Designed miniproteins, single chains, continued (2). Designs and how they scored, part 54

Each design is a single chain, and the fold is of that chain. pLDDT is the mean over its residues in the fold that is shown.

## One batch from the design tools (miniprotein)

Design m5860
Fold by ESMFold2-Fast:
Structure m5860 (fold): chain A 76 residues (1-76)
Amino acid sequence: MEEIEKLVEEAKAYRDASERYQKGAEGLRKQAENAVDPETREALRRSADAAEGIAKEMQSRYDKLEEEANKLKEKL
C-alpha cells in the first residue's frame, strides 16, 4: 500500500515538473515571437527547445511510474 503511494508521489513530482517546463517553453516561445532582434529571438527559441526536451523526459518518467503503480493496484 505505501509502496503504491510512494510511486504515485514520485510520478506526481515528474508530472508537475513536466508541466512546469512545458509552460516555461510556451512562455519562451511567446517571448521569441515578440522579440525585436533575431539574436534574442534565436536565444529564446533555443531555451524553449531545451525546456521542451526536459518536459518530455519528465513525462516519460511519469508514464513509467504510473504504469508500475497501476500494475500494483491491479494485484489488489
Scores: mean pLDDT 82

Design m5861
Fold by ESMFold2-Fast:
Structure m5861 (fold): chain A 86 residues (1-86)
Amino acid sequence: GEEFFELVLERMKHLVETDPAAKAAYDAAKKVFEENPNASWQEIHDAARKAALAAGATPEQADYIANVVTVAVSYELSKKILEEKK
């Protein structure tokens, strides 16, 4: 539920503070939104994963980072929609 997404946001914040690869993934995801506010989940995930790998993450670590970042960024959009459609 929504409480799970809040935990994902918290995990993303911790990862970004601790891991340069997570910071790179988050920055890449934001850039995708700057270019296309309606970017697909796949585009965000691909950008985050490639950025994490480029920053030195292992494939396993990059998958984890990309999943967390993509869910967290997608949750921000969903949260905004939920607030507007209340």
Scores: mean pLDDT 77

Design m5862
Fold by ESMFold2-Fast:
Structure m5862 (fold): chain A 61 residues (1-61)
Amino acid sequence: SAELEARREALLQRAAELVNAGDIETAKRVLDLINEATEHLRQGDFAGAQALLDRAEALLA
């Protein structure tokens, strides 16, 4: 969905900012969750993708 794609792009930008700030461990964890969410989106599992993006956002809260 367009909403999930927009959330994914926002999280990718935030992960890049974490790398620039030197927080490599958090950035890597966020990127791992984004990668899993992308696979769920490819399979049509929007609920699974949403849950993974929610987890990534929680790491940055």
Scores: mean pLDDT 86

Design m5863
Fold by ESMFold2-Fast:
Structure m5863 (fold): chain A 61 residues (1-61)
Amino acid sequence: MIDELAEELQKLFQENPNLTVDEVQELLAKEVEKLYEENVKDIEKGQKIMAENLIKKIKEK
């Protein structure tokens, strides 16, 4: 995750070197927020599925 974030940030800066400080800060905040939000949701979904499967096995006992 961190390595991928660093690569994307470098690419964005290299492709858009004329970005203003305000634009850079806004883009960085949005990209970081989206990456974390999607990763957290994926982890939560996985954990929820595992919990449901465990509960099903207990009830089927």
Scores: mean pLDDT 65

Design m5864
Fold by ESMFold2-Fast:
Structure m5864 (fold): chain A 93 residues (1-93)
Amino acid sequence: SEKTRARIFVEAGITSIVMLAHTLVRENPEDEKLREFLETAKDVLARFPSMSDEEQIQELQKLGELAKKVLPPHVAAIVLKTIQDMIDILKKS
């Protein structure tokens, strides 16, 4: 239960990335790479409760690498910062 705050923060962070990806897909409906990113982020969020802290860090790192390749640079910067903040919280928990 002492890890509850870390879990809430990380789940909120992934949820914010999913919501941001939804907006990008809606504004760019022909961009299949943005849709793939959204589906990947949704899958990570769904699987997160069953993953260990180590597995969560690995999946977040993979999501960050995908963000660098697919998202517009300014959006990628925001997503990468959110991912790094989540990784830092998980490493401290």
Scores: mean pLDDT 85

Design m5865
Fold by ESMFold2-Fast:
Structure m5865 (fold): chain A 104 residues (1-104)
Amino acid sequence: SLVFDEEKAIEQARKLLEEGKYDEAARILLSLVVFYGALIGKGDEAVRIESTFLKALREKDYEKAAEAVEQAIKLVPDLPFKHRDEIVELLEKIREKYRELAKA
C-alpha cells in the first residue's frame, strides 16, 4: 500500500501490547518506521534497524532487540509521523520489555 494508516497501526500496536504480544507490536511499529524512513531518504537506515531487530528476535537476543528498538526511537523525531509522542511511548514500552527479558 502506498499509504500507511498510522492511527490504525498505533491502535493495533496498543491492543497487541495489552495482550502481551510485544514482538507483533514491535513488527508493526518498525514497519511504519521503515515506511516513513523511505519517504525522506532514510530507508536504508530504517531497514537496517528492522533487520537487526528481526535477527535479534530469531536468536532470542533480547539485549540487541532492545538496542534496535532504541535506534528506532532515536530515528522517530526525523520522520514525518503525525503522532510522534504515541509512537515513542509504544516503542519505549517495547524496549523496556526486551530489557526486562534480557535480565531473565
Scores: mean pLDDT 86

Design m5866
Fold by ESMFold2-Fast:
Structure m5866 (fold): chain A 105 residues (1-105)
Amino acid sequence: DAAVEEFLALLRRHHGISDEELAELEKMRQLTKEAREAIKNKDFDKLVEILREYAKLLGYSDEEIEKILASIKTFDDAVKKIRELSTEIGLRWSERLGLERRLAQ
């Protein structure tokens, strides 16, 4: 939580991140926080809800989302999928912001 907020503040200060981009990153931050809490509390229903939201952010169609959710049979399946989708979101933002060029020191 604090680390993500410090990172966003650093980006805004040094790289001129837009208000629209900041709002999208804030939504991703909130979903990631909710996912961690759902995993800690073993809240399967909440994890499934968050999986749907992550998939929407990644541009998956309703049909693709239904297929993903149909593959989730256990809590462990949900945790694995949310980790995969969260990693994909993080990589897309790293590419958009060119962070790999700046953090590769």
Scores: mean pLDDT 72

Design m5867
Fold by ESMFold2-Fast:
Structure m5867 (fold): chain A 98 residues (1-98)
Amino acid sequence: SPEVERLLQALRDYRAVVEKVLEFLKKNYPKDSWVVKTAEEYLKAVDEAIAELERTGELSPEVRDKLLKAGTKLFLALQIDPELRKVWLEAEREVRAA
């Protein structure tokens, strides 16, 4: 459906942003840091959401809850760290230009 296609595109765009941000984080932060783990958890949740939407055309409450929780943690990281927020905004610009 057009709604599922729009949601899939949004998830794929956010996946690309998180992947670019995670590259920055892995170069500049210890791999066991909270922020690296938070970005990795969000990437996993996005991948699970994409896979479920491609398979079923809908998001289960379980996948939705995982995505919301991981997204909330990442959002909080962006609020606390101004440098991380700048990297996120740059990644969004790169994904939008592609």
Scores: mean pLDDT 85

Design m5868
Fold by ESMFold2-Fast:
Structure m5868 (fold): chain A 114 residues (1-114)
Amino acid sequence: SEVIERIKETLEKFKDIKLSEEVKEIKEEILKIYEEYKDDPELFLKKVEEYLDSKNIDEGIKYLTIEAIEAVLKKDEEKLLELIDMIEKYLSKKPDSLLAEYLKMILELMLELL
């Protein structure tokens, strides 16, 4: 899949960005929510949004995460490639460490949910 190869390429370019334990825990919780609600995509997205709100995650990161997950669930290849390009562009600007970690987490979530 072109999408999978693009995600892997982007993750390799930014391999030096390490997810903190807190960001890893957020990723793992989203994956747990997926396993619980995988037969109900709308409820899954709602539960992820509620979880991210409870963690006081930056609104831009929250909505980017939801948009990325939705694109995976809909198998929207064009939207997935657009999001990967956007995330790669943001990472290339060398944002602060926490923002960079969340952007990388979103790419890892996209790869794991595909």
Scores: mean pLDDT 88

Design m5869
Fold by ESMFold2-Fast:
Structure m5869 (fold): chain A 75 residues (1-75)
Amino acid sequence: MIEEEKVVIETEVDSPTGARKLTVYAATVTDDGKTATHAIVRSEDGEVSEASSGESEELLERAKKLAEELAKEAE
């Protein structure tokens, strides 16, 4: 199902304990000739958030939004 995974964005956010790394992965899924790209956001703690996107440009926006939300929740 998943054809390819690729790191799209790596972002560091500041926290009281130091900089934390947020990594965004793009997973491409091809099913019956249709391709969909999913954005997966992961923190150093191993928490994951996933959002679906049908296009690379939208994937980048989605990925940035998820990374920002994770950074905002990290206190």
Scores: mean pLDDT 56

Design m5870
Fold by ESMFold2-Fast:
Structure m5870 (fold): chain A 82 residues (1-82)
Amino acid sequence: KLKEVLDKVEELFNKYEEEIKKIDPTGYQFIKNNIEKAKKYLDTDPEKAKRYIKQAIAGLEMAFLKLGKDISEVEKIREELL
């Protein structure tokens, strides 16, 4: 399940990557770093991976708000961690 959620986070991030990078370079790096950390720990420490996924989701939510976009797609991904 964590792999599926991480894949959705990464797909959504990649879809809006250029827009996020342009408006919020710091938020872009924060999301990217947390996705990379989640991938690193996915198979060895699922609890740590889950924390990084949550941070990436939080970063995406903030980026979408800055872009003036609806956050419902990000919220659906977050619900899969419950």
Scores: mean pLDDT 86

Design m5871
Fold by ESMFold2-Fast:
Structure m5871 (fold): chain A 87 residues (1-87)
Amino acid sequence: DNIWLSDGVRLAQARVQQLVDQLLQAARDGAPQSVLDALVQQGRNFLALLRQLSLHQPAVIQPLVDALQQQFDDAVAQARAIAAAQQ
């Protein structure tokens, strides 16, 4: 049992969810493309950091990082669809 690993996974999930919520809300509010691009870049930077940190973690962590990446990628696609529908 690795308490800091379990806490790290929980905090990573919470951070990705926060970024997803911020991105989708900004898209719904009709935020400028520059704001949407900045939020997407922020999420990509965080996921890249998680990927680097996962290289020396137990193999079970890799699928969790992949799931978080997919969750964020789905949110980016959804935000783009929302923004396009408001044009």
Scores: mean pLDDT 81

Design m5872
Fold by ESMFold2-Fast:
Structure m5872 (fold): chain A 106 residues (1-106)
Amino acid sequence: MEELYKTIYRLLQAIRENDHEKIQEELEKLAKLIEEKGESVLDPLEKILRDSVLYLLYRYDSDKFESLLPEDFDGEEVLKTLELIREGRFEEALSKETIERLEKAA
């Protein structure tokens, strides 16, 4: 989880800075971390972070990552969650509505 959090934070920073080289590097790290952990070993917070990451990947390259997003996924809620994560506000990122939505999407 610690490495997943750090990678998401670095990716969010790179996106905000429009640093395409860093975006690519952090996306590659995230894809590998998600693949290595698998869904069955993720706790609820890690599942929320995974879904947020999948949405970031989709926003970066929709053609490549569209198939990884659940049907009826709420991108606006995911963006809000990522902003809270960037600010270190994990407790607010874990709002009941966000948790329920992302758990259903997972």
Scores: mean pLDDT 60

Design m5873
Fold by ESMFold2-Fast:
Structure m5873 (fold): chain A 86 residues (1-86)
Amino acid sequence: SVKEIIEQLIARLRALKAQLEAWAREHGIDPALADRILALYDQIIAEYEEALKLPDEEAWKKVLETLEKLEPQLQALIDEAQAQAA
């Protein structure tokens, strides 16, 4: 179901957020950059949690719009953090 897929996406994002927080701490990543990445994870998770309150068609549309808007921003910050770790 759409709801089950969104719940799995939220669980995965929470796991990735926790992994990135630990990784950033271990590799001495700039705390301000780490905080920006964690804030974007929280924003995506919040949007997906709001999507769970919507009918299936609207829920999936909200997931796709969130990904299109925020995924490029998240990837850019992760790339910056990985460059600092090198």
Scores: mean pLDDT 90

Design m5874
Fold by ESMFold2-Fast:
Structure m5874 (fold): chain A 79 residues (1-79)
Amino acid sequence: MPSTERAETIEGVFQLLIDNPDREFTAAELAEALGVSQAAASRALNWLVRQGIAERVPGTRRYRLGPKGRGAAAARAAA
């Protein structure tokens, strides 16, 4: 199981992507916004990409809200 801190980082990254669905973020930008290490932000992004919630912009190290993430954002906004 991921640590509590790791779960909190994943939640924070997901919330930032939901709040900014058309924006692209680097792991460093997410780390600064959440007050976590770049390694923690990168690990959270990798997990979210594997779930289809986030996607990497081709040819870059930037990430944005993926198709599954857009669906999850709509469900979360309705709750």
Scores: mean pLDDT 77

Design m5875
Fold by ESMFold2-Fast:
Structure m5875 (fold): chain A 72 residues (1-72)
Amino acid sequence: MKFRVTTGAPVDPGKARLAIKAAVGEDARVEVLSPTEILVEVETDNPEEAKARIKRAVEGLGVPVESVEELE
């Protein structure tokens, strides 16, 4: 399933990828679309838990998260 992450400040693509994969699994696909927009694709039975983990991972980098939206 696919999530769009919108941040209130620019994020480092490499750090975002590592943090998100550490939170939801190495098999997750992470694409940085812009300095403030990240696309995350992960297989999960619990979208709400996945959203919470993604948000926490990005916030752990010192970057505010404005939204995490399920796209599929």
Scores: mean pLDDT 83

Design m5876
Fold by ESMFold2-Fast:
Structure m5876 (fold): chain A 80 residues (1-80)
Amino acid sequence: KKIVIKDLAGNEYEFDTDKLSDEEIIEKITELLMKEYNLTEELARKIAEKILEIAKASKEEKVVFDMEDIKKIVEEILSE
């Protein structure tokens, strides 16, 4: 199963859940979000965890998260 994260410029970053552990995926997505979206480590990690949860729950073999998807996750985390 593949997770694709799009940055603000529209570049795609792919993470394979069959090749990477859950923690490796979370760490890599956290670093990407901190670098590309200028988020704090704490917020970026919460978003990465939610992305992994959504991707695992999906029936799709490829799950894509763009800027609008990430924004919605941020709003959900901050509203709790």
Scores: mean pLDDT 81

Design m5877
Fold by ESMFold2-Fast:
Structure m5877 (fold): chain A 94 residues (1-94)
Amino acid sequence: MAAAEKEKKEAELKERMEKFLKGIEAYAEEKYEEAKKYLKEAGIRIEESDLSFEEQAEKLVKALKAGEEGSISEEFLKELAEAFKEAKKAGDPF
């Protein structure tokens, strides 16, 4: 029983992470409305933050693992989108 609940949480986390990555990709492709849709479906809000990008990433991962709503700054989202563009240009997976 406990194993089944753990597998369900892992599946939900994977789906949320996939939608988050699709949101970053859409933002990198200047599809801003599609990006907002994916981020909302991932349970991620775009809000101002005084945290470093590393602290925002750690807080986001912790929130997602807990099944809670996460948040990132627009500045961090732009950085992730630029990183995605560079990875795609180099032929690397993001």
Scores: mean pLDDT 78

Design m5878
Fold by ESMFold2-Fast:
Structure m5878 (fold): chain A 73 residues (1-73)
Amino acid sequence: MVPDEEIEYAVLVLKAAVYRTIAKNSKDKEEQIKALEDAIKYLEEALRIHPDDETLRQALEDAKKQLEKVKKE
């Protein structure tokens, strides 16, 4: 049986990936900001379950950098 935390982790990772894709493909600055903020939220929640996941830590850093760039433009 898959533990509840592993299911939640997978769902959070998928949500983050979806919102990162929305941010990348969005033409609207407000939509890009909202999608990046949602992606960051889900990546942070996923990292609480697996704090040593280097791939997610890198994804979180990239999303935060992209959010800062969009907000400044």
Scores: mean pLDDT 83

Design m5879
Fold by ESMFold2-Fast:
Structure m5879 (fold): chain A 83 residues (1-83)
Amino acid sequence: MPMSKDSADKALEYIDKALEAIERGDVESAKKYLDKALEASDAPEVIQPIVDAAKRALERGDYERAKTLAEQMKGLIETLANG
């Protein structure tokens, strides 16, 4: 389903904040921002599996994997906004 530009922009902003939290090792803030990105995206059915996987990576201390999943989420949101 196509995503509105406003929803995509808000979701991307929250993903960037999640990435900043991951870089500083702030798991609590990273999870919070991933949840906000999911809510802002208006496409929970598409984004939720990636959010869930990223949260699991954060819980096990796999910050590289969490960062990769957040970047994949950015690419998917950008595709949905432009498709």
Scores: mean pLDDT 81

Design m5880
Fold by ESMFold2-Fast:
Structure m5880 (fold): chain A 114 residues (1-114)
Amino acid sequence: MAEKLLEEARKHYEEGLKALDEGNYQKAIEHFEKAVELFEKAIKESTDPELQREAKRLLARAYMGLAQAYLLSGNYDKAIEYAKKAIEIAREIGDPELVKQAEMLLNEAEKLKK
């Protein structure tokens, strides 16, 4: 059943990206929050290390989406919070490129808070 959760989570992630592109930050947040919930459920329900690793990678990307939506809507504290969550997961799965992308987003949010 983890595969169905992963599929539903990916659809919400894609809808979140569309909402960001349209400038609808509230809708983007709602979709990314749903994606996070579903990716976390997929990780908990799966015993497949490859599926867990891929779900964690997508979870980190969903946290980056939340960070970007909050940053663009002026909530810098939440942008920092979610960027840090994305960095933590990216480091856990050993993805240095994803770590770098999340750190760039964290640095931008910290700069705008000051």
Scores: mean pLDDT 89

Design m5881
Fold by ESMFold2-Fast:
Structure m5881 (fold): chain A 81 residues (1-81)
Amino acid sequence: SAEEIAALLEAIKQAEKDIEEAKKLVLEGKLSLEDFLQGIENLKGEAEKLKSEVDDPEVLKALEELLEKAEELEKEVLASL
């Protein structure tokens, strides 16, 4: 439904904000690298699972962009330490 699609898109957008904040917290020493990496792994797993269950092209694109962002932020954090 349109309501379910809208809710998924908002959840994906919130997940992007959450991982950007997590990067900031790791670099500030307020979150451990181990906890950050576990969070990224969990997010990737949930996104891949949702990607396999959804056929809406807008949601699929948003999930692909979220996965790409998670990989980029992980690499940036590892390069910054």
Scores: mean pLDDT 86

Design m5882
Fold by ESMFold2-Fast:
Structure m5882 (fold): chain A 55 residues (1-55)
Amino acid sequence: MSPEARLLERNLAELRAYRADMEAKGQLTPEDRAILDRGEALIEQGLAEVRAKEA
């Protein structure tokens, strides 16, 4: 796996951890959720594209 793929996987894990922490604290607003959902989708798309090029 490329350094790019590893970086994207790390960023995705960090966003998910942040979301879980904020949700557990009751601080996650609908607006924050929408921003995080968009961010996760973009990283997942980028990761899929990087993996496809490495095949």
Scores: mean pLDDT 81

Design m5883
Fold by ESMFold2-Fast:
Structure m5883 (fold): chain A 66 residues (1-66)
Amino acid sequence: MLLKKEDVKKAIENNKLLSDEQKKAILDSIDKLSSDTISEEQVREMLLSHGVSESQANEIIEEAKK
C-alpha cells in the first residue's frame, strides 16, 4: 500500500517514544524522496534502519493510514 509522505511525517512527529534527534534523521530521509507517496515497506525499512522497533514501526504506519 502507498502512504502519503505528509501523513507519514505527521505520524513520526506525533510519536512520543522517538527522540527529537531520531525524528529529525527519519524526516530528513523521507524528505530526500522525490515522490509525494511512499510504500509501507519503504517506511518500515527506513524506521528500522534508524533504530525504531518493529512494533513502533507498525504503530507509526497504522497512524499514517488514519
Scores: mean pLDDT 80

Design m5884
Fold by ESMFold2-Fast:
Structure m5884 (fold): chain A 88 residues (1-88)
Amino acid sequence: SDEFIEELAKRFNIPVDLARRIAKALEEYFKKTRGKPLSRVELAQALAYARRLLEGDPEFIDKEIAQLSPEEREKFELIRKVVEEYLA
């Protein structure tokens, strides 16, 4: 729900519009790749990752992503792309 996205955005201190863009991108990705909708837990994890992208060391974060499965890596690369497009 929109209210849930707004509460998560507050919790992770990210812009609500960025949180909505991430949620939409991931929902479309999961519907296309696995036919199953984005869960609340998966959304919370994605927004926590977005917060780390805004604050963290990109080199360290990229090293962490390299350890993920191809599907998980695609998911995190999608989140990174949305964050980068938002900040541009």
Scores: mean pLDDT 78

Design m5885
Fold by ESMFold2-Fast:
Order: structure tokens, then C-alpha cells, then sequence
Structure m5885 (fold): chain A 85 residues (1-85)
């Protein structure tokens, strides 16, 4: 799984893909992470789409393509949302 796959999934869910480019440009871009989370909260997404996105983010972290601190921050939010669906 790659950061480009994460970007494609986010865009498919209505999230601005440029926010992911901003997120990976520095180790502490929590402002970009917060904007991604905010746009995802406004998006009407299925449990299957959330599970696919969670898997893609975990893969990108494992491959060193996404900063783990920012990736785990987003993951914790997505996992809480999935549990509520």
C-alpha cells in the first residue's frame, strides 16, 4: 500500500488530495491532519470505504511513506468513526 493509494481513496471520498501532499511534507503537519479529518467527518462514507482507507493508511505507515505520528492520529479518528457506524 502506498501514500498515492491513500490519496486516491481520500479523493474518492470527497477529501482534497492536496491535504495529503501537505501532510507528508513535514513530520508535524497536524493542521493538515485536522483538515483531512474534518473533511472526512462531512463525507457520507460506507463502513467498507472506511475499512479500505484504514488498511491503506496502515500500509503507507509500514512502508515509511506516511509519518507514523500523523498517520496514527488520523487512524484513531477513523477507527472511532467505524465503531460508531
Amino acid sequence: MTVEEVKRLLEKMGVDGSLLDELVSGPNNFDAADKIVEQLDKADVTPEQLEELIRAIKGAIKNGELPPNLGTYILSHLERRLDKL
Scores: mean pLDDT 81

Design m5886
Fold by ESMFold2-Fast:
Structure m5886 (fold): chain A 93 residues (1-93)
Amino acid sequence: DKARKAAEALELAAEIYRKLGREKEAEAARRLAEAFREAAETGDYSPVGRVIKELAEEAGDEYEEEPDEVLGKRAIEHYAAMLPQLRKAAEAL
């Protein structure tokens, strides 16, 4: 399940950010992990895209204007693929 792998990746990212003293980034990663877990349970990826846009706006960053479900699906694939790298990073800390 790619959504569950993406959630695990973001939980590891949140742990790494906490160890580095980056609490705002840790909280953002935790919020996004929660959205990925919900997507894994419901099969609805639109909430993931919405949370990404909310986090980008809070950070003052520009975001690409695409449908929430498309953004959510792309984000799940991206973070699921990051899981092995984040596991190695977490082990190194």
Scores: mean pLDDT 78

Design m5887
Fold by ESMFold2-Fast:
Structure m5887 (fold): chain A 92 residues (1-92)
Amino acid sequence: MREEVEELIRFVEEEGERIIEAVHNGDRQGVLESMEQIRRKYEERGYSRTAERIDRYLQQFRASQTQDEQVQVVDRLLGFINIELTIEKTQA
């Protein structure tokens, strides 16, 4: 389990960096793909509540009409993910 948690943390941190780059470049599709990858990884690992919350951010991102709105959704998602990763690191 410890190794699986470390792999999850690494994967989510890497996808988070891709989301930051994609949103600042206006790459809407890149953000959506990385968000879906993170959601799927949490669901695969049994973190269904975290996956559901990421899906809500994904729906908010799809509803966003401007780059500024997209950046705000991404900032909220990354804040949520940072809290979740901190909890996982502390409980290992």
Scores: mean pLDDT 81

Design m5888
Fold by ESMFold2-Fast:
Structure m5888 (fold): chain A 72 residues (1-72)
Amino acid sequence: PTKQQIIDDTAKLVKKIYDSGKKMSPQQVKDFNKKYPGVYTQIYQDDDFRQQVAKKAGVPVSFIYDMIDAVV
């Protein structure tokens, strides 16, 4: 997949979790990591990737940090 497709898919997942008011389920974490190996490391290390995902999803960047901290 292209970097843009990964950003778009990540943003869609983040938006769904944010709108649900719930944390990401263990199954959702496993499924997404299987689809995009290393995506959680990229979110953790790549500030530009985080900013693009947050902007696309319409959520604060702090939500992405909270979501990742709950997973790793």
Scores: mean pLDDT 76

Design m5889
Fold by ESMFold2-Fast:
Structure m5889 (fold): chain A 81 residues (1-81)
Amino acid sequence: SAGEAGAKALEVVADWARRGGATPEQIAESLREVAEAFRDSGADATAEHARKGAIEVLKSGTPDQAAEHARKAAEEARKAS
C-alpha cells in the first residue's frame, strides 16, 4: 500500500540520519522529498508526518536531535499505515 511504502521511505531516512554524517538541512530535505512524493498518493499520514518532521529537524541544534525527529516521523507514519 502507499501507506506501507511511505512508512518504509521514512524509516530509510531515519536510519540514514541515525548513522551520522548527515546535516539537519540534508535530513530535512529528504523528509520534504518523502512528503512531496506521498502528498497525493493516499498516504496522507506519511506526507503530514514527513512535513512536520522536516520542520522539527530544521529547528534541531544537533545532528542527534535531528535524527530523533526523523525517527519519530517514521514511527508515527508506521502506526498510521
Scores: mean pLDDT 84

Design m5890
Fold by ESMFold2-Fast:
Structure m5890 (fold): chain A 93 residues (1-93)
Amino acid sequence: MIEVLSIELREVDGKLVATLKLRMTEEEQNVLVQVVAVTPDGPRIISSTLVHMKRGETKTVEATAENASDVKQIEWLLLKDGKWILLGTGTVT
């Protein structure tokens, strides 16, 4: 499984920059990480990234939402066995 080491949210020039640091605790594999911005109109996918990870490897995934004011929450999701697993969330106040 993937271990989440950190989740950071930063607002810069009206954009929301979301950074996720991950560690692989299983054998070498590709993982699909999706980043969802929760807006008043519902969830919007802002990034979908295939990440190749070796066992014990740490990777950083970054996603940017263009309009920070519209974003209530960022969700980080992993696709495993046909289901999306929530890795973590971040809220900007």
Scores: mean pLDDT 80

Design m5891
Fold by ESMFold2-Fast:
Structure m5891 (fold): chain A 83 residues (1-83)
Amino acid sequence: ELDKEIEELVEEALRVVEEALELLRKQGKLSEEEAEAYKAKARERLAGLEEKMKSLSKEEQEKLIEKLKKIIEEAKKQIEKLK
């Protein structure tokens, strides 16, 4: 079910954003308030992306799922550089 895969990717993307923001906060690069603001913005944008993807054709959904997986993996690599 592509809808479920989209939901799982969006959830994983949010977790990656949360981890990155927490690392930046611990390093003193972001305040707690700034981190929460970025998290809220990311949640809003990811919810909009989820709705958009679910409205697309199956072929378009599959292509975007592949792109998002690559973006998430690159984001994870960037987070590793912060550790």
Scores: mean pLDDT 82

Design m5892
Fold by ESMFold2-Fast:
Structure m5892 (fold): chain A 96 residues (1-96)
Amino acid sequence: SMSDINEITSKVADLFNKLVKGEISLEEFEKGLQKLVNSYPELKDVLTKQANELYKLAKELLEEMKRTSDPLEHAKLLARGIAEITQFELELKKAS
């Protein structure tokens, strides 16, 4: 349902926000995404694919953030993460 997609997207955005603030590790981020996949078995295939893509991007963004302390470059990297979460939401809507 659209309500489920909104809840999933909100939880994904919260996990990403905690990750970029250093409040959770990449491992805990991956576990959080897996918990979401397990909580919505009707969307399992699309959630698994999108969670894997988001995890790969999040790992890349964190590695790039370590290469610079420039706030503008960090903002650009965070914007890429937000765009990926938007794509995640759109793919869930297509699968529903």
Scores: mean pLDDT 86

Design m5893
Fold by ESMFold2-Fast:
Structure m5893 (fold): chain A 81 residues (1-81)
Amino acid sequence: SPSILEQIDALIALLKSLKAEAEKLGDTETVKELERLIEEARRIREMYEKGEISEEQARKRLQELLGRVNRIERRIRAKKA
């Protein structure tokens, strides 16, 4: 299984990819939402590396972000169809 840091880095890469797709669609609101999620993911990474949160706390926060990302990904796909 990937480490928590590898999971966060994969999520940041996915968010950047979705942001590029939203930019191509001219969806300025979704771009801003994705920028906020990228900042949140980076904050989780920093807090975990500094020992400010446990691996369990980082995983819970990551799961909450994944729920929001899944909704945005579905919205982008619907707009492309």
Scores: mean pLDDT 87

